# Designed miniproteins, single chains, continued (3), part 22

Each design is a single chain, and the fold is of that chain. pLDDT is the mean over its residues in the fold that is shown.

## One batch from the design tools (miniprotein)

Design m8710
Fold by ESMFold2-Fast:
Structure m8710 (fold): chain A 69 residues (1-69)
Amino acid sequence: SFLFKLFDRDGDGYITPEELKRFLRALGIDATDEEIEALMKKYDKDGNGKLTPEEFKEFLKTPEGQALL
């Protein structure tokens, strides 16, 4: 899947705001930088500006993440 290949791309396993924006665009969602920042801050427990694969999986389990699929 596209998502699986995105996780494998850099080998570090982190999802940057830019990668999240590109992923949402691939799903047909044109998210603003402010919307991306708000989503990142909501699920980024460490506040380091990036998501782990585990934090992103938690987003996908939410009603908001499920609505994108």
Scores: mean pLDDT 67

Design m8711
Fold by ESMFold2-Fast:
Structure m8711 (fold): chain A 116 residues (1-116)
Amino acid sequence: SMEELKELLFLAAREGFVGVVELLLDKDPSLINAKDENGRTPLHLAAENGHVEVVKLLLEYGKAEGKKSADVNAKDKNGRTPLHLAAENGHEEVVKLLKEYGADVNAKDDNGNTPE
Protein backbone atom coordinates (compact mmCIF):
# COMPACT_ATOMS: atom_id res chain seq x y z
CA SER A 1 0.00 0.00 0.00
CA MET A 2 1.00 3.68 -0.25
CA GLU A 3 1.30 3.97 3.55
CA GLU A 4 3.44 0.81 3.74
CA LEU A 5 5.74 2.21 1.00
CA LYS A 6 6.03 5.52 2.91
CA GLU A 7 6.95 3.77 6.19
CA LEU A 8 9.52 1.59 4.42
CA LEU A 9 11.02 4.65 2.71
CA PHE A 10 11.33 6.52 6.04
CA LEU A 11 12.96 3.46 7.64
CA ALA A 12 15.37 2.93 4.70
CA ALA A 13 16.38 6.63 4.69
CA ARG A 14 16.90 6.65 8.49
CA GLU A 15 19.01 3.44 8.37
CA GLY A 16 21.03 4.32 5.25
CA PHE A 17 19.71 1.48 3.04
CA VAL A 18 20.49 3.28 -0.25
CA GLY A 19 19.43 0.37 -2.50
CA VAL A 20 16.03 0.11 -0.76
CA VAL A 21 15.50 3.91 -1.05
CA GLU A 22 16.23 3.70 -4.80
CA LEU A 23 13.90 0.69 -5.27
CA LEU A 24 11.02 2.39 -3.41
CA LEU A 25 11.41 5.68 -5.31
CA ASP A 26 11.54 3.83 -8.66
CA LYS A 27 8.27 2.11 -7.65
CA ASP A 28 6.67 5.44 -6.60
CA PRO A 29 8.67 8.63 -7.38
CA SER A 30 5.95 10.79 -5.75
CA LEU A 31 7.19 9.64 -2.31
CA ILE A 32 10.47 11.62 -2.52
CA ASN A 33 9.04 14.52 -0.44
CA ALA A 34 6.59 12.47 1.67
CA LYS A 35 6.33 13.71 5.27
CA ASP A 36 6.13 11.66 8.46
CA GLU A 37 4.14 12.66 11.60
CA ASN A 38 6.88 15.19 12.50
CA GLY A 39 6.78 16.75 9.00
CA ARG A 40 10.14 15.15 8.16
CA THR A 41 10.96 14.01 4.62
CA PRO A 42 13.32 11.13 3.66
CA LEU A 43 16.01 13.80 3.17
CA HIS A 44 15.54 15.01 6.80
CA LEU A 45 15.96 11.44 8.12
CA ALA A 46 19.03 10.63 5.97
CA ALA A 47 20.65 14.00 6.85
CA GLU A 48 19.98 13.59 10.62
CA ASN A 49 21.71 10.19 10.55
CA GLY A 50 24.66 11.16 8.29
CA HIS A 51 23.79 8.80 5.41
CA VAL A 52 25.82 10.51 2.66
CA GLU A 53 24.88 8.06 -0.14
CA VAL A 54 21.12 8.30 0.60
CA VAL A 55 21.37 12.13 0.74
CA LYS A 56 23.19 12.10 -2.62
CA LEU A 57 20.58 9.79 -4.20
CA LEU A 58 17.66 11.95 -2.97
CA LEU A 59 19.27 15.22 -4.15
CA GLU A 60 20.18 13.77 -7.58
CA TYR A 61 16.88 11.93 -8.18
CA GLY A 62 15.16 14.93 -9.81
CA LYS A 63 17.85 15.18 -12.53
CA ALA A 64 15.91 12.54 -14.52
CA GLU A 65 13.12 13.88 -16.79
CA GLY A 66 9.66 13.66 -15.22
CA LYS A 67 11.00 13.10 -11.69
CA LYS A 68 10.73 15.48 -8.71
CA SER A 69 13.86 16.47 -6.78
CA ALA A 70 14.05 16.18 -3.02
CA ASP A 71 13.18 19.57 -1.49
CA VAL A 72 16.54 20.53 0.04
CA ASN A 73 14.83 23.27 2.13
CA ALA A 74 11.78 21.29 3.34
CA LYS A 75 10.75 22.31 6.88
CA ASP A 76 9.55 19.87 9.53
CA LYS A 77 6.93 20.73 12.19
CA ASN A 78 9.59 22.68 14.16
CA GLY A 79 10.68 24.69 11.08
CA ARG A 80 13.90 22.62 10.80
CA THR A 81 15.46 21.83 7.42
CA PRO A 82 17.70 18.83 6.58
CA LEU A 83 20.68 21.21 6.97
CA HIS A 84 19.64 22.02 10.59
CA LEU A 85 19.60 18.29 11.45
CA ALA A 86 22.90 17.45 9.68
CA ALA A 87 24.73 20.42 11.27
CA GLU A 88 23.35 19.72 14.79
CA ASN A 89 24.60 16.11 14.56
CA GLY A 90 28.05 17.02 13.14
CA HIS A 91 27.60 15.30 9.77
CA GLU A 92 30.13 17.46 7.87
CA GLU A 93 29.96 15.61 4.51
CA VAL A 94 26.12 15.78 4.51
CA VAL A 95 26.29 19.52 5.40
CA LYS A 96 28.64 20.04 2.42
CA LEU A 97 26.33 18.12 0.03
CA LEU A 98 23.20 19.98 1.17
CA LYS A 99 24.95 23.34 0.65
CA GLU A 100 26.13 22.27 -2.85
CA TYR A 101 22.47 21.53 -3.71
CA GLY A 102 21.13 24.92 -2.54
CA ALA A 103 20.40 24.48 1.18
CA ASP A 104 19.57 27.83 2.81
CA VAL A 105 22.30 28.44 5.44
CA ASN A 106 20.19 31.30 6.87
CA ALA A 107 16.95 29.30 7.31
CA LYS A 108 15.51 29.87 10.80
CA ASP A 109 13.70 27.17 12.75
CA ASP A 110 10.73 27.98 15.05
CA ASN A 111 13.22 29.00 17.80
CA GLY A 112 15.00 31.45 15.44
CA ASN A 113 18.10 29.25 15.08
CA THR A 114 20.01 28.93 11.79
CA PRO A 115 21.83 25.65 10.95
CA GLU A 116 25.30 27.16 11.72
Scores: mean pLDDT 88

Design m8712
Fold by ESMFold2-Fast:
Structure m8712 (fold): chain A 86 residues (1-86)
Amino acid sequence: RMEEIREIAETLRELAKELRKAGLDNLADVLEELADRLLADPSSVQPADGFLLERLADTLEKAGLDELAEKLRELARRIYELAPLK
């Protein structure tokens, strides 16, 4: 569980770098903030984090960044598995 959350956070940081290369600094900042929180407190992971990533993926898809959008949707699915509503 903690290892999976750390992997998600590391992937978010990699995607943030790709967003900065694409000139999407504000979206990169959002991913970096999420990654920093998950690394500082992995137990803080929640379904709202998945919803955030899906919203960002929709924005990237509209911008023509389909590969990055799909990677964000994949991370959202993993978050829902780790933080299901009980």
Scores: mean pLDDT 82

Design m8713
Fold by ESMFold2-Fast:
Structure m8713 (fold): chain A 56 residues (1-56)
Amino acid sequence: MLAEALRDYEARGEGDLSIKKGDILEVLKKLDDEFWLVKKDGKLGIIPSKYVKIIK
C-alpha cells in the first residue's frame, strides 16, 4: 500500500522517520489510528498517519 506525504515531518525520537511533502511511502503496518510503520528508500520508521494519504 502506497501513501503520499502531505507535509514535512521531522523525526523526533527512536524509530521515527523524517519525511518531506510529496514523498511516496510504502505502508507496512498501521500500528494504531495515529501512527503507521512505513518504508522509504529502504529505511523503516514510524510516522503520524495524519501527515499522509493513501494513494494505492
Scores: mean pLDDT 80

Design m8714
Fold by ESMFold2-Fast:
Structure m8714 (fold): chain A 77 residues (1-77)
Amino acid sequence: MAEENYKLGEEYYEKGDYEKAIEHYAKAAEEYIKKKDYEKAKEVLEKLKELAKEIGDEKLAKHVEGQIKQLEKVASL
């Protein structure tokens, strides 16, 4: 469930397990998109992008930025 994956992402982020935090945030965003909850999907993706920048993963940060832009285009956000 999207909400549970978001919660797990938050918990792993608090523990400093950024790899698992990224995994669960990505799953949460995917599940929100599948549910057409584009506002929450964007929120989770923005948090994932911020985390990617914090750990220096520019490739992931750019990928997530592209996902956000595509989501905004599709959902008129």
Scores: mean pLDDT 83

Design m8715
Fold by ESMFold2-Fast:
Structure m8715 (fold): chain A 109 residues (1-109)
Amino acid sequence: TVTVTQSPASTTAKVGETVTINATASTDVGNLVRWFKQKPGEKPELLIYNTSKLAKGVPSRFSGSGSGTSYSLTISNLQLSDTAVYYAAVYDKATNKWVWGQGTTLTVV
């Protein structure tokens, strides 16, 4: 089973700053990487798919990058509304399931 570890577990940043969240998969996942934003009481919102492709309606301040086992979500020009938990999900070809990281809590002040 593939495992996904995110870093940092939590971070605080200021409005207007840029933050980068990292995800490490235990094996090469071949660009089958998605990033989600979740606020309390809401379903996860898709931000990025196929490592670097922006989902419809998502602001261009969000970008994804990476290859092999190492992936990143970068959020530029931070807004208070970006305060949320961010999850990486990678596709495990052995089980045909998406495996989710533990989440990164972002607080914007």
Scores: mean pLDDT 90

Design m8716
Fold by ESMFold2-Fast:
Structure m8716 (fold): chain A 160 residues (1-160)
Amino acid sequence: MKPKRVLIIGDGLGEKLAELIKKILEEKLGDKVEVDIRLLGGATDELIIELLPDLLEPADVVILIVGGSVGAGESPEKVKELIKKAIESIRNHPLTKGASIILVVGVGSWADREVVEEVAKEVGEEFNIPVFVFNIEDEEDVEEAARKVAEEAIKLLEAQ
């Protein structure tokens, strides 16, 4: 059987989360999964979306990590539209148009978590995709989010 592919893309603030997700998936699925991590360090959500098509690889599941600009003084409406553009880019790209998408949104002390959770929920409902929010500055929350995201990715891979 050909290994299933998981692509983790987006904001470099999610690097620790992405490595933990990869570790959990490889421990649970072994040779049945290939995990690729393609994150941009120090990038705005706008720059991530501009470069997103160049980061896409063939995948069964795409885990999109965003968060640097969410709640950090940008309009919630602008952030929502940027995340929507990212999801539409993944859905319309030949390599990933059949992939399941998981949205993961990072927060820190610079962001209003309530505003971020509202934006994430609205996008998840509109696109019918799983959504997770995590505190980048809380190691316990990062580990819990990594477990939950990996469990959802496994579920999506098994449904195919």
Scores: mean pLDDT 82

Design m8717
Fold by ESMFold2-Fast:
Formats: sequence, C-alpha cells, structure tokens
Structure m8717 (fold): chain A 60 residues (1-60)
Amino acid sequence: TGRKVRAIRDYEAKTEEELSVKKGEELEVLEIVDDNWVKVKSLSTGKEGLVPIHYLEEVE
C-alpha cells in the first residue's frame, strides 16, 4: 500500500515466497495478505517477499 515499515527483529525466510530481513531494515508495504503476513519490498536490496506482520513497525 506504499506505507513504510521497519523490521523490529531479524527474520529468516523459510520459503521462496518469504523475505529475510534484519532488525532496522526499512521496507515498503505492497500488500497486506492476512492477519499474519504482509508482502513487502526492501528499500535496501529491492527484493520482495512475505514477512510476518509482528516483525514490523510503522514508520513515518
């Protein structure tokens, strides 16, 4: 949806659809998939994938 979020902890992808993120990494929300998962794009790497929503916080 164009919203910026930041990873509040490290996450390692478990499938090809998931994205590994590091704490402090900034991402753009592309789609809210369900209550647990969001599709994001890393602003650092340009890679896209699913990250658990509870690993992310909103950024201005």
Scores: mean pLDDT 82

Design m8718
Fold by ESMFold2-Fast:
Structure m8718 (fold): chain A 76 residues (1-76)
Amino acid sequence: PEEALRLLSDPVRLAILRLLEERGPLTVSEIARALGLSQSTVSRHLNELAAAGYVERRRSGRRTLYSVDPRGIAAA
């Protein structure tokens, strides 16, 4: 619980979660462009969010899409 609060207090991770909730499934490059960040920075934050169960990774053809986990932690 303390780790979740600390993780979600990061402004970049909160921005990623809000973007995914508002615009639906996005690729790393789409998130990076929207937030003005490098793809490597976005990938690192997405890996942390996915490990914590906040983000789901799904393959769509040749693309990898990220979305907020449908288990209901979306509003972070």
Scores: mean pLDDT 75

Design m8719
Fold by ESMFold2-Fast:
Structure m8719 (fold): chain A 75 residues (1-75)
Amino acid sequence: DVAALRERLAAGADVNARDAAGRTPLHDADYGEARVLLEYGADVRARDDEGWTPLSVAMRRGDWRLVELLLAAMA
């Protein structure tokens, strides 16, 4: 959730930390979480082990609000 995410980032968690699949938090974020991650400097161009970016994941899900947010962050 957004509150747990903000707590982890405020405690010094790496905003671009990679999991076992090479995914960053931004890859798995919803719109609200993505806004917080971008505030903390998340890499919008990060690729996971399959070559997916957060934008490509959002497009695959049909999450148009998140797609719009990520495109704006890339500008």
Scores: mean pLDDT 82

Design m8720
Fold by ESMFold2-Fast:
Structure m8720 (fold): chain A 60 residues (1-60)
Amino acid sequence: MVGDLYRAIKDQQSSNPAFLNLKKGELVEVLKEVNSEWWLVRSLETGEEGYVSKSLLEKV
């Protein structure tokens, strides 16, 4: 993996395709820290990329 590995600490769902849908416990790779609230990540389960609030993630 080329980015830092994080885990979702709770479920996230969004109707906006720019935001990644996550299940609690799902692993993501951080691609870019866009600002203080939002990170661009890739799901290791689906391979999909999208924005996630950093408050939903913990470092593995």
Scores: mean pLDDT 79

Design m8721
Fold by ESMFold2-Fast:
Structure m8721 (fold): chain A 113 residues (1-113)
Amino acid sequence: MERLRELRAIYGLPISDEAIAAVPEDLLALLPERLTDISPLHLASLVGDVELVRKLLEQGHDVNWADPENGLTPLHLAAAAGHAETVEVLLEHGADPEAKDKEGRTPLDLARL
């Protein structure tokens, strides 16, 4: 949980403590060890903040940017966290549903919907 709060602080994101607390502990294991390897769009997708995801995409954040440690895209994190509306928004903005992480997993393979 502290790692997500640090990411929120680094990027100045308007994500609530309740949204961060709602992220399952097992999903934290998907995050890279270095916070600089993850984008603000990854964090917004993991917590399911649809409006923040839209804002970040409009600001030019790469919808398909994969973290260099694990190869996870924002779509992988939204699907793993079960955020159906966030998944739909990312797909509307050109997210690749067939993107594979370094273990060969697609967003659908991680989905908890």
Scores: mean pLDDT 78

Design m8722
Fold by ESMFold2-Fast:
Structure m8722 (fold): chain A 104 residues (1-104)
Amino acid sequence: MTPLHRAAYQSRLPAVKELLEKDPSLVNAKDENGNTPLHYAVSNLFFPEEETLPVVKYLVEQGADLSAKNSLGYTALDIAKLLSKKKIAEYLEKEAKEKGIKIE
């Protein structure tokens, strides 16, 4: 797990920005379970969507892969739906549609 995975999970937007400015290649880095920083951002159970959504938006703006599946076959959208994160799920669905990405 990279420092960017931790910062995304903690909804720490300034830390996410600093880490991606230093190494942009981290935006789609996968951990041992195939989770990207975007997967970690949506998996956060401690912070409300109002704190997490800006991190999700920034990762997507920096080129986060919306079609990336972890080792369980879940995209970030799948996790957002499983956790009933309505605002994040609606945002990811809109972005996928606008970019022509099919996420199931």
Scores: mean pLDDT 84

Design m8723
Fold by ESMFold2-Fast:
Structure m8723 (fold): chain A 59 residues (1-59)
Amino acid sequence: MKIAVAIEDYTAKSGGELSFKKGNKFKILDDSNEDYWLVESLETGEFGLIPKKKIEILE
């Protein structure tokens, strides 16, 4: 399971995106897009898109 962590805070700009805080963790569901990834928030359980530039993959 690929896990990512937020490297900074982000406020959703559309209804398809998630807002998050630095340090929030996500399960990556779809990484096929270069700019936005579909994730499950491990903090809230919500599904949505987050910008790739605001996260780092944990291995």
Scores: mean pLDDT 82

Design m8724
Fold by ESMFold2-Fast:
Structure m8724 (fold): chain A 67 residues (1-67)
Amino acid sequence: SAEEEARLRRAFALFDRDGDGVITRAELEAFLTELGLGSADWEGLLARADRDGDGVIDFAEFRELLS
């Protein structure tokens, strides 16, 4: 929905401080750790989000992870 996309864009923008349209795996790890998720849980999520294995996550991958 438009509301879900707006929420995801806002969350992504909090990590994308450079405005380059990508976030690092480390930034996403920090966020998931702050939410209190166990290492096993967020490691799986990060592997799924980082499909290219390049250590960066674009908005499309971020949205797919959280959808």
Scores: mean pLDDT 67

Design m8725
Fold by ESMFold2-Fast:
Structure m8725 (fold): chain A 73 residues (1-73)
Amino acid sequence: SLEEQDKFIDELYEQAKKALDILAAKRNLTPEQVEEIRAELDKLYEEMKKNKLTQQQALDKVNEFLERVEARL
């Protein structure tokens, strides 16, 4: 259902925020760098909610985002 999709995306967003916090600690990111990445994540979250992505599509988007962030650090 759309409600289950929305809930899954909300859960992915919370997990992605936690992953970002761990990455920030591990890579000694500044608060400013964390805010920039957080803003990109927030934009992705809004996009996923607006586009009504499937669970698999949402998971793929979040994984791609996290890999891209790690690759540029």
Scores: mean pLDDT 85

Design m8726
Fold by ESMFold2-Fast:
Structure m8726 (fold): chain A 93 residues (1-93)
Amino acid sequence: MLKELEEKAKKGDAEAWLQLGAYYLNQGKYEEAIEWYEKALAIEETAKGYYYLGLAYEELGDYEKAIEYIEKAYALDNKPEAGEIEIKIIKSK
């Protein structure tokens, strides 16, 4: 499965880049996950991509960047009020 995701990512499939990022995030490799999410966003800016990037920064303890990217995710999804609750939770940490 990993090789199949790498082949799809190589062909410019942004979702495959996000799945590779999620794989590294689950391994506790947050810096590598961020790199894959940034590559996905360079191909196509998606709310999902920004949201996952925000989660990776939260895991690293970079709450300022986590909040920034989560705000971008909810703004792109046209649901800024939904992000407000999640941001308050992050700020409470």
Scores: mean pLDDT 76

Design m8727
Fold by ESMFold2-Fast:
Structure m8727 (fold): chain A 83 residues (1-83)
Amino acid sequence: MVSAEDLDWGKRLFLEADRDGDGTITKEELRQALKEVLGVEFSDEEIDRIIKEADKDGDGTITPEEFVQLLLNNPEIVEKLKS
């Protein structure tokens, strides 16, 4: 189950990943943030899948709303990041 703490943590990760401050993150920013901030390495294929599922706008970036939806739809990602 995705808790309020998991969502807050996800928002903090998004803030760290958003290097240009425009309110979106790219594939490269997400991969780097997961590796550097959380110590979890995702493959390029895993990151591509995550971006593809979250990117409802089709512009290759993730908004905060899309990121929250991703965590809600994929609680296994939150669990992996917590372990």
Scores: mean pLDDT 66

Design m8728
Fold by ESMFold2-Fast:
Structure m8728 (fold): chain A 62 residues (1-62)
Amino acid sequence: GKLLAEAIEDIKAKTPEDLDLKKGEKVLILEVVDEHHVLAKSLETGKTGIVPRSKLKLLEKL
C-alpha cells in the first residue's frame, strides 16, 4: 500500500521535479526513487514531486 507521511520542516523545491512542502504538510509516498528520495503527492495541493526521505516523518501504511 501507499505510505502516509508528514514534512518535518519546510522544503523548498530546487528543480522542477522537486515538491515544495511546508512544515506539517501531509503527503502520500507513491514510490521510492533511491535511498535518499521518494516520489510523493501533497494531500493539500495535489502536486507530485521528489522529496528527500530524511525530511519526512512516516505516519501510517495505507
Scores: mean pLDDT 83

Design m8729
Fold by ESMFold2-Fast:
Structure m8729 (fold): chain A 67 residues (1-67)
Amino acid sequence: KSEEVARAVGHLLRGIADEMEGNLEEAKKHYEEALKLDPTNKIARDKLAEVYEKLGETEKAEEYRKK
């Protein structure tokens, strides 16, 4: 579990780097993997929702914003 959380953080950081470079599709994939490894990571969930919104996938963005 701790190893999965560490890997999730790694994917989150890679996603942020991709987003800074304007690679929204790659950022989305990294945020999806981060959430798969740590479903409780609110930062990864919020970032994924933001990227879905920027890609025009509003329904998916709303799904990840719901509590």
Scores: mean pLDDT 80

Design m8730
Fold by ESMFold2-Fast:
Structure m8730 (fold): chain A 115 residues (1-115)
Amino acid sequence: PLDIIYDDEVEFRSPLHLAARNGDLERVRELLAEGADVNAPDNRGYTPLHLAAYYGHLEVVELLLEHGADVNAQVKAGPYKGYTPYDLALLYGHEEVAELLEKHARENGLEIIRK
């Protein structure tokens, strides 16, 4: 199925966004080591963490969180406006990712913001 949140023809994406979308754990690790901004938003406000959560890439989610990814980042435009990575994980049935995001928030004294 076509996914409107990763329309590469229209939407600006960083290399870290693409690696997170694809579940490329080693590429994510390399880009973060090179100083990539873990919280870089695309043109609609999607962060790499949103994309990893949407596609259910558990190990990529863990790595992004270890590097300070914002669990409460919100999409700024389009049909998922206001959605956090947690909201997207739940919407697409990625239960283990949703549980990891909730655990990380709890362990870091953060509250998960839900739509």
Scores: mean pLDDT 80

Design m8731
Fold by ESMFold2-Fast:
Structure m8731 (fold): chain A 105 residues (1-105)
Amino acid sequence: NQELLDLILEGKLKEALEELKKLLSKEGADVNAKLKYGLHATPLHLVAASKESKEALELLELLLKNGADVNAKTKAGGLTPLDLAERAGNKKKVELLLKNGADKN
């Protein structure tokens, strides 16, 4: 789980996508795992904040389809994935999050 978070933070989204697929093939994979330190961000937060790419959109969809908490809040500032996608100006990510039940407020 930490490896997935680190790959997303480094912008290695192809490698992050492969790691997520590998984690989902194992029992007990937690797609809502938070960073060990700092913001307590989930993978969904980090992907929402990343640059828009084919891999970022595929990661976002795969996380949401596998039970990622679309309304999860960071420890620092209470930011949701939608908040981060809006701040990043990523219209396609914003629409995808809203389609999957993200709150607008």
Scores: mean pLDDT 77

Design m8732
Fold by ESMFold2-Fast:
Structure m8732 (fold): chain A 93 residues (1-93)
Amino acid sequence: MSPLEHARAGDLEAAKEHIDYRDEEGRSPLHWAAEEGRLEVVKLMVELGKEYERDNSGLSPLELAALMGRDEIVEYLKDLVDANGLTPEDVLA
């Protein structure tokens, strides 16, 4: 069973345990949580320093959340980027 399915389901404990897992597409638990709109998992992954990883297609969790229409996650990740001193060009296309 894929550890990413737990992140997709909103399981915080399983997502945290498998934080370094990557699937065949290079997606992390943060990518799957962002795609599915699991804000609590996204917040947990971000506090553990995983917010800027890109998958094999070059998509960040922020870009994936934006593509899926996950407005709350997009706003959360954008606000965090601004707070951490990153430019929009480092995160957004």
Scores: mean pLDDT 68

Design m8733
Fold by ESMFold2-Fast:
Structure m8733 (fold): chain A 65 residues (1-65)
Amino acid sequence: LGKRLLEAARAGDLEEVKALIAQGADINYTDEQGYTPLELAANSGHRAIVQLLLQYYKDNGITPK
């Protein structure tokens, strides 16, 4: 799930990101360079995914890594 979430965030696949989070994917999962789904979405300019992940962090009281 974590690797798929990173790939979906990098690709800009908002619906896949939502589906993977619903399946229990760890939103703080990192690749070999330490990038999170949030960082990959931000670096790729996927604003909708960035907003979704930032809102999830706020709603759940989680600090982004």
Scores: mean pLDDT 78

Design m8734
Fold by ESMFold2-Fast:
Structure m8734 (fold): chain A 88 residues (1-88)
Amino acid sequence: SLFDAVLAGDVSAIKEDADVNAQNSRGLTPLHLAAALGYLEIVEKLLSLGADVTAKDNDGLTALDIAREVGHEEIAELLEKALAEREA
């Protein structure tokens, strides 16, 4: 699954037709998991495929909130930029 590809850190397993906005039982999207795990290249790929940066998990957290909490600064900066481009 797309979630398995993200958990494995395998950016090449993410296909263009993947449902990048799918949510698991916790409301986590692939973008949330990639941000939590620090997989910058996977975050970039998911954003290029139309991942929703505003999606919230069951705790009301976005991928940006998770990146900030974990301390993945480069991912947080990328997600902040993507959010700003959506609001422009």
Scores: mean pLDDT 83

Design m8735
Fold by ESMFold2-Fast:
Structure m8735 (fold): chain A 63 residues (1-63)
Amino acid sequence: RFSEYDKDGDGYLSKAEFRTFLEHMTGEKLSDEEVDQMIKAADIDGDGQVNFEEFVTMMTRSK
């Protein structure tokens, strides 16, 4: 449930919120480096935030 991790409710995730979401999804602790790599893959704008639609699109096409 993505809305529980997006505290701003604007469809964007901060780095900390994205980290929490990924750790919950994978069931593993992630390093800052691993989170940064995932953010870079999803954050096309390069602003350090992950757009929810971009993230979902990446995940649904990444197989």
Scores: mean pLDDT 62

Design m8736
Fold by ESMFold2-Fast:
Structure m8736 (fold): chain A 63 residues (1-63)
Amino acid sequence: LVGALFRALHDFTARRPDELSFRKGDLLRVLGVDPDDPTRWHVRSLTTGREGWIRADYVERVA
């Protein structure tokens, strides 16, 4: 999963300082997965260059 490329399915506004805000269509590269919650991923936005935690259900795999 680490290194995989995903596309955002919906807009999301971060509510916590560790979360990443993104817009529908943004490209996100997976940097890590929370070992306690496999639905929570640490990603880098290729669109904005920012990093943060997201929910896996908000994205679809592209590569």
Scores: mean pLDDT 83

Design m8737
Fold by ESMFold2-Fast:
Structure m8737 (fold): chain A 93 residues (1-93)
Amino acid sequence: MDDMIVEVAEGLLRAGDREGATGIAREFPFVKNSEGESLLHVAARLGDVETVRVLAEQGAQNSKNGQGLTPLDIAREAGHDDVVAVLEAAGAA
């Protein structure tokens, strides 16, 4: 069931539905799929700064996924400097 929430949120972000994505982030800020991917990992990968901000404000942690990557690592590799700034401001080290 958690895997479906992450999949739906990724679909909304890819479709450009930021209102829907931020809505899911507020309701399920700590959800992770079977690969250890959280909503924060997905939002950081897609560069959605508003969803990242909502998740960080809800206390979503900069935790490693199944590949050993944190949302901050993913944002840096993807070159999403705005997402990096939000995660660092939220206390991601």
Scores: mean pLDDT 79

Design m8738
Fold by ESMFold2-Fast:
Structure m8738 (fold): chain A 111 residues (1-111)
Amino acid sequence: TEIARAKEALEDAILQGDIVSALKALEEYLAAGGDINEPLSRDPTNRLTPLMLAAGSKHDLTEVIEALLEAGADINYKNSLGLGPLELARLSGNDINARFLREKGAKEFIE
């Protein structure tokens, strides 16, 4: 389907650090009626939203993160492991993504 194609393109672009392709795929996904807070992963044990995947990237994806937030992505969404975008950015060692998320109001998961 159009949604499935755009979702796959968005996931692939984020994983490759391709900002231009990620922004295009995001526009196509939203235009097709995609839910920005729905996990991209086809593996039910790795349920990462687009924002979580971008945040946890080894690439500096602040432009993609900003576009996802403008599209209504939940900056504080936690998966079944209790991990959110900020935690994933820190686990990946990407200080630029982590700092950007903090500036946008991301809260750390604290038990």
Scores: mean pLDDT 80

Design m8739
Fold by ESMFold2-Fast:
Structure m8739 (fold): chain A 87 residues (1-87)
Amino acid sequence: DPLLDALFEAIRTGSLEEAVRAIGLYLQAGGDINAAEPADGRTPLHEAAEVGRKEIVDALLNVYQADPNAKDKNGQTPADLAKKNGN
């Protein structure tokens, strides 16, 4: 999914503004904010939590209603990844 891939890249490496723009484009195209990357089962919220992007995590939870209980292929929630990263 090219739009999901672009969203994950913006969350990992982009500014807050770039991440919000990527989320907006993804949702405008009919994307599911809880869509999982096929390789690891991670959602956008998993990615933001793992890399410690607090403002993006807050936006995903409070503005975009991302599911905090989604599990990746290892059975980990976004909160589990945040704890491992010290967030």
Scores: mean pLDDT 82

Design m8740
Fold by ESMFold2-Fast:
Structure m8740 (fold): chain A 70 residues (1-70)
Amino acid sequence: SMEDKLFEMLDKDGNGYITKEELREFLKEAGLPELTDEEIDALMKRFSKDGDGKLNKEEFKAFLEYLSSL
């Protein structure tokens, strides 16, 4: 799926997680530069199950679904 491909592109180190920095870069490239650093922090906190400020593939897909519902 597109979400699977996108996750692989963002997970540059292949560890199975997307960092806040990678997510921020993605959102700017995707035409969502209106999201502030604080808003991105809040979204990471909301979707990160372990609270480590990283998103696994399932959490990232849930995050994308949330954005598409806005």
Scores: mean pLDDT 74

Design m8741
Fold by ESMFold2-Fast:
Structure m8741 (fold): chain A 130 residues (1-130)
Amino acid sequence: SAELEERVATARELARRNGVSPLHLAAAMGDLELVKALLEAGEDVNAKDERGRTPLHLAAEGGHLEIVKLLLEAGADVNAKDKRGNTPLHLAAEALHDEIFELLLAAGADETAKDKRGKTPLDLLAEAKA
């Protein structure tokens, strides 16, 4: 639709001005249609922001299950580490997004990965439930 084409153009301009990928913005906002359109337009599924975070990190943190599925199908690195050593699995655990946590494990997420504090995703899950 013309509205979707305008949203793609707006997201690209806003992302360019802020030094992030438009896919980061769409994933953080939970905008599934925009994520799909940006992937079809050839945006890098594994682009990193200034914190070393990928779109998959933002979708997992935000609880956006359908976007997590779409990004994984598009070849997102399930084990990408941000500048704090967090994988998407760490962020899903900390945010208590159980279904996303299970989906990431099924996609090959490393449950033994440690962040820069030495914490695994299960350590963060235990802390979040305390």
Scores: mean pLDDT 90

Design m8742
Fold by ESMFold2-Fast:
Structure m8742 (fold): chain A 119 residues (1-119)
Amino acid sequence: SLEEVIENLAKALFSGDKEAFEKERAKLLELAKKDPNITVEVGGSKLTPLHYLIVLYDIIKETHPEFVPSLLELIKELLELGADVNAKDENGRTPLDLAKLTGDKELIELLLKAGADEN
């Protein structure tokens, strides 16, 4: 399930397990190929994989910066599969809204190039 993949992906990133990360990344991309805008409930919040990866990115950039390029590439691959860059979570937040909270220029530029609405 998407929930299991998202949980295992986060666990791999928090433990620095590159092999586990690569396995769960592949599973996420296979699910996204079937439905790039699939939603998952994490911590009581309904959100897309894009929202969740940006939340993980903010945490991982400080704890395991070695995974940052791989997370940016995964975000890019989801967008290329047709993930809605302007999708709103249950609080009305877009991926760009979350990225702006991180202050990460590279992540913000990636989303803007993918067609994120600034307003």
Scores: mean pLDDT 83

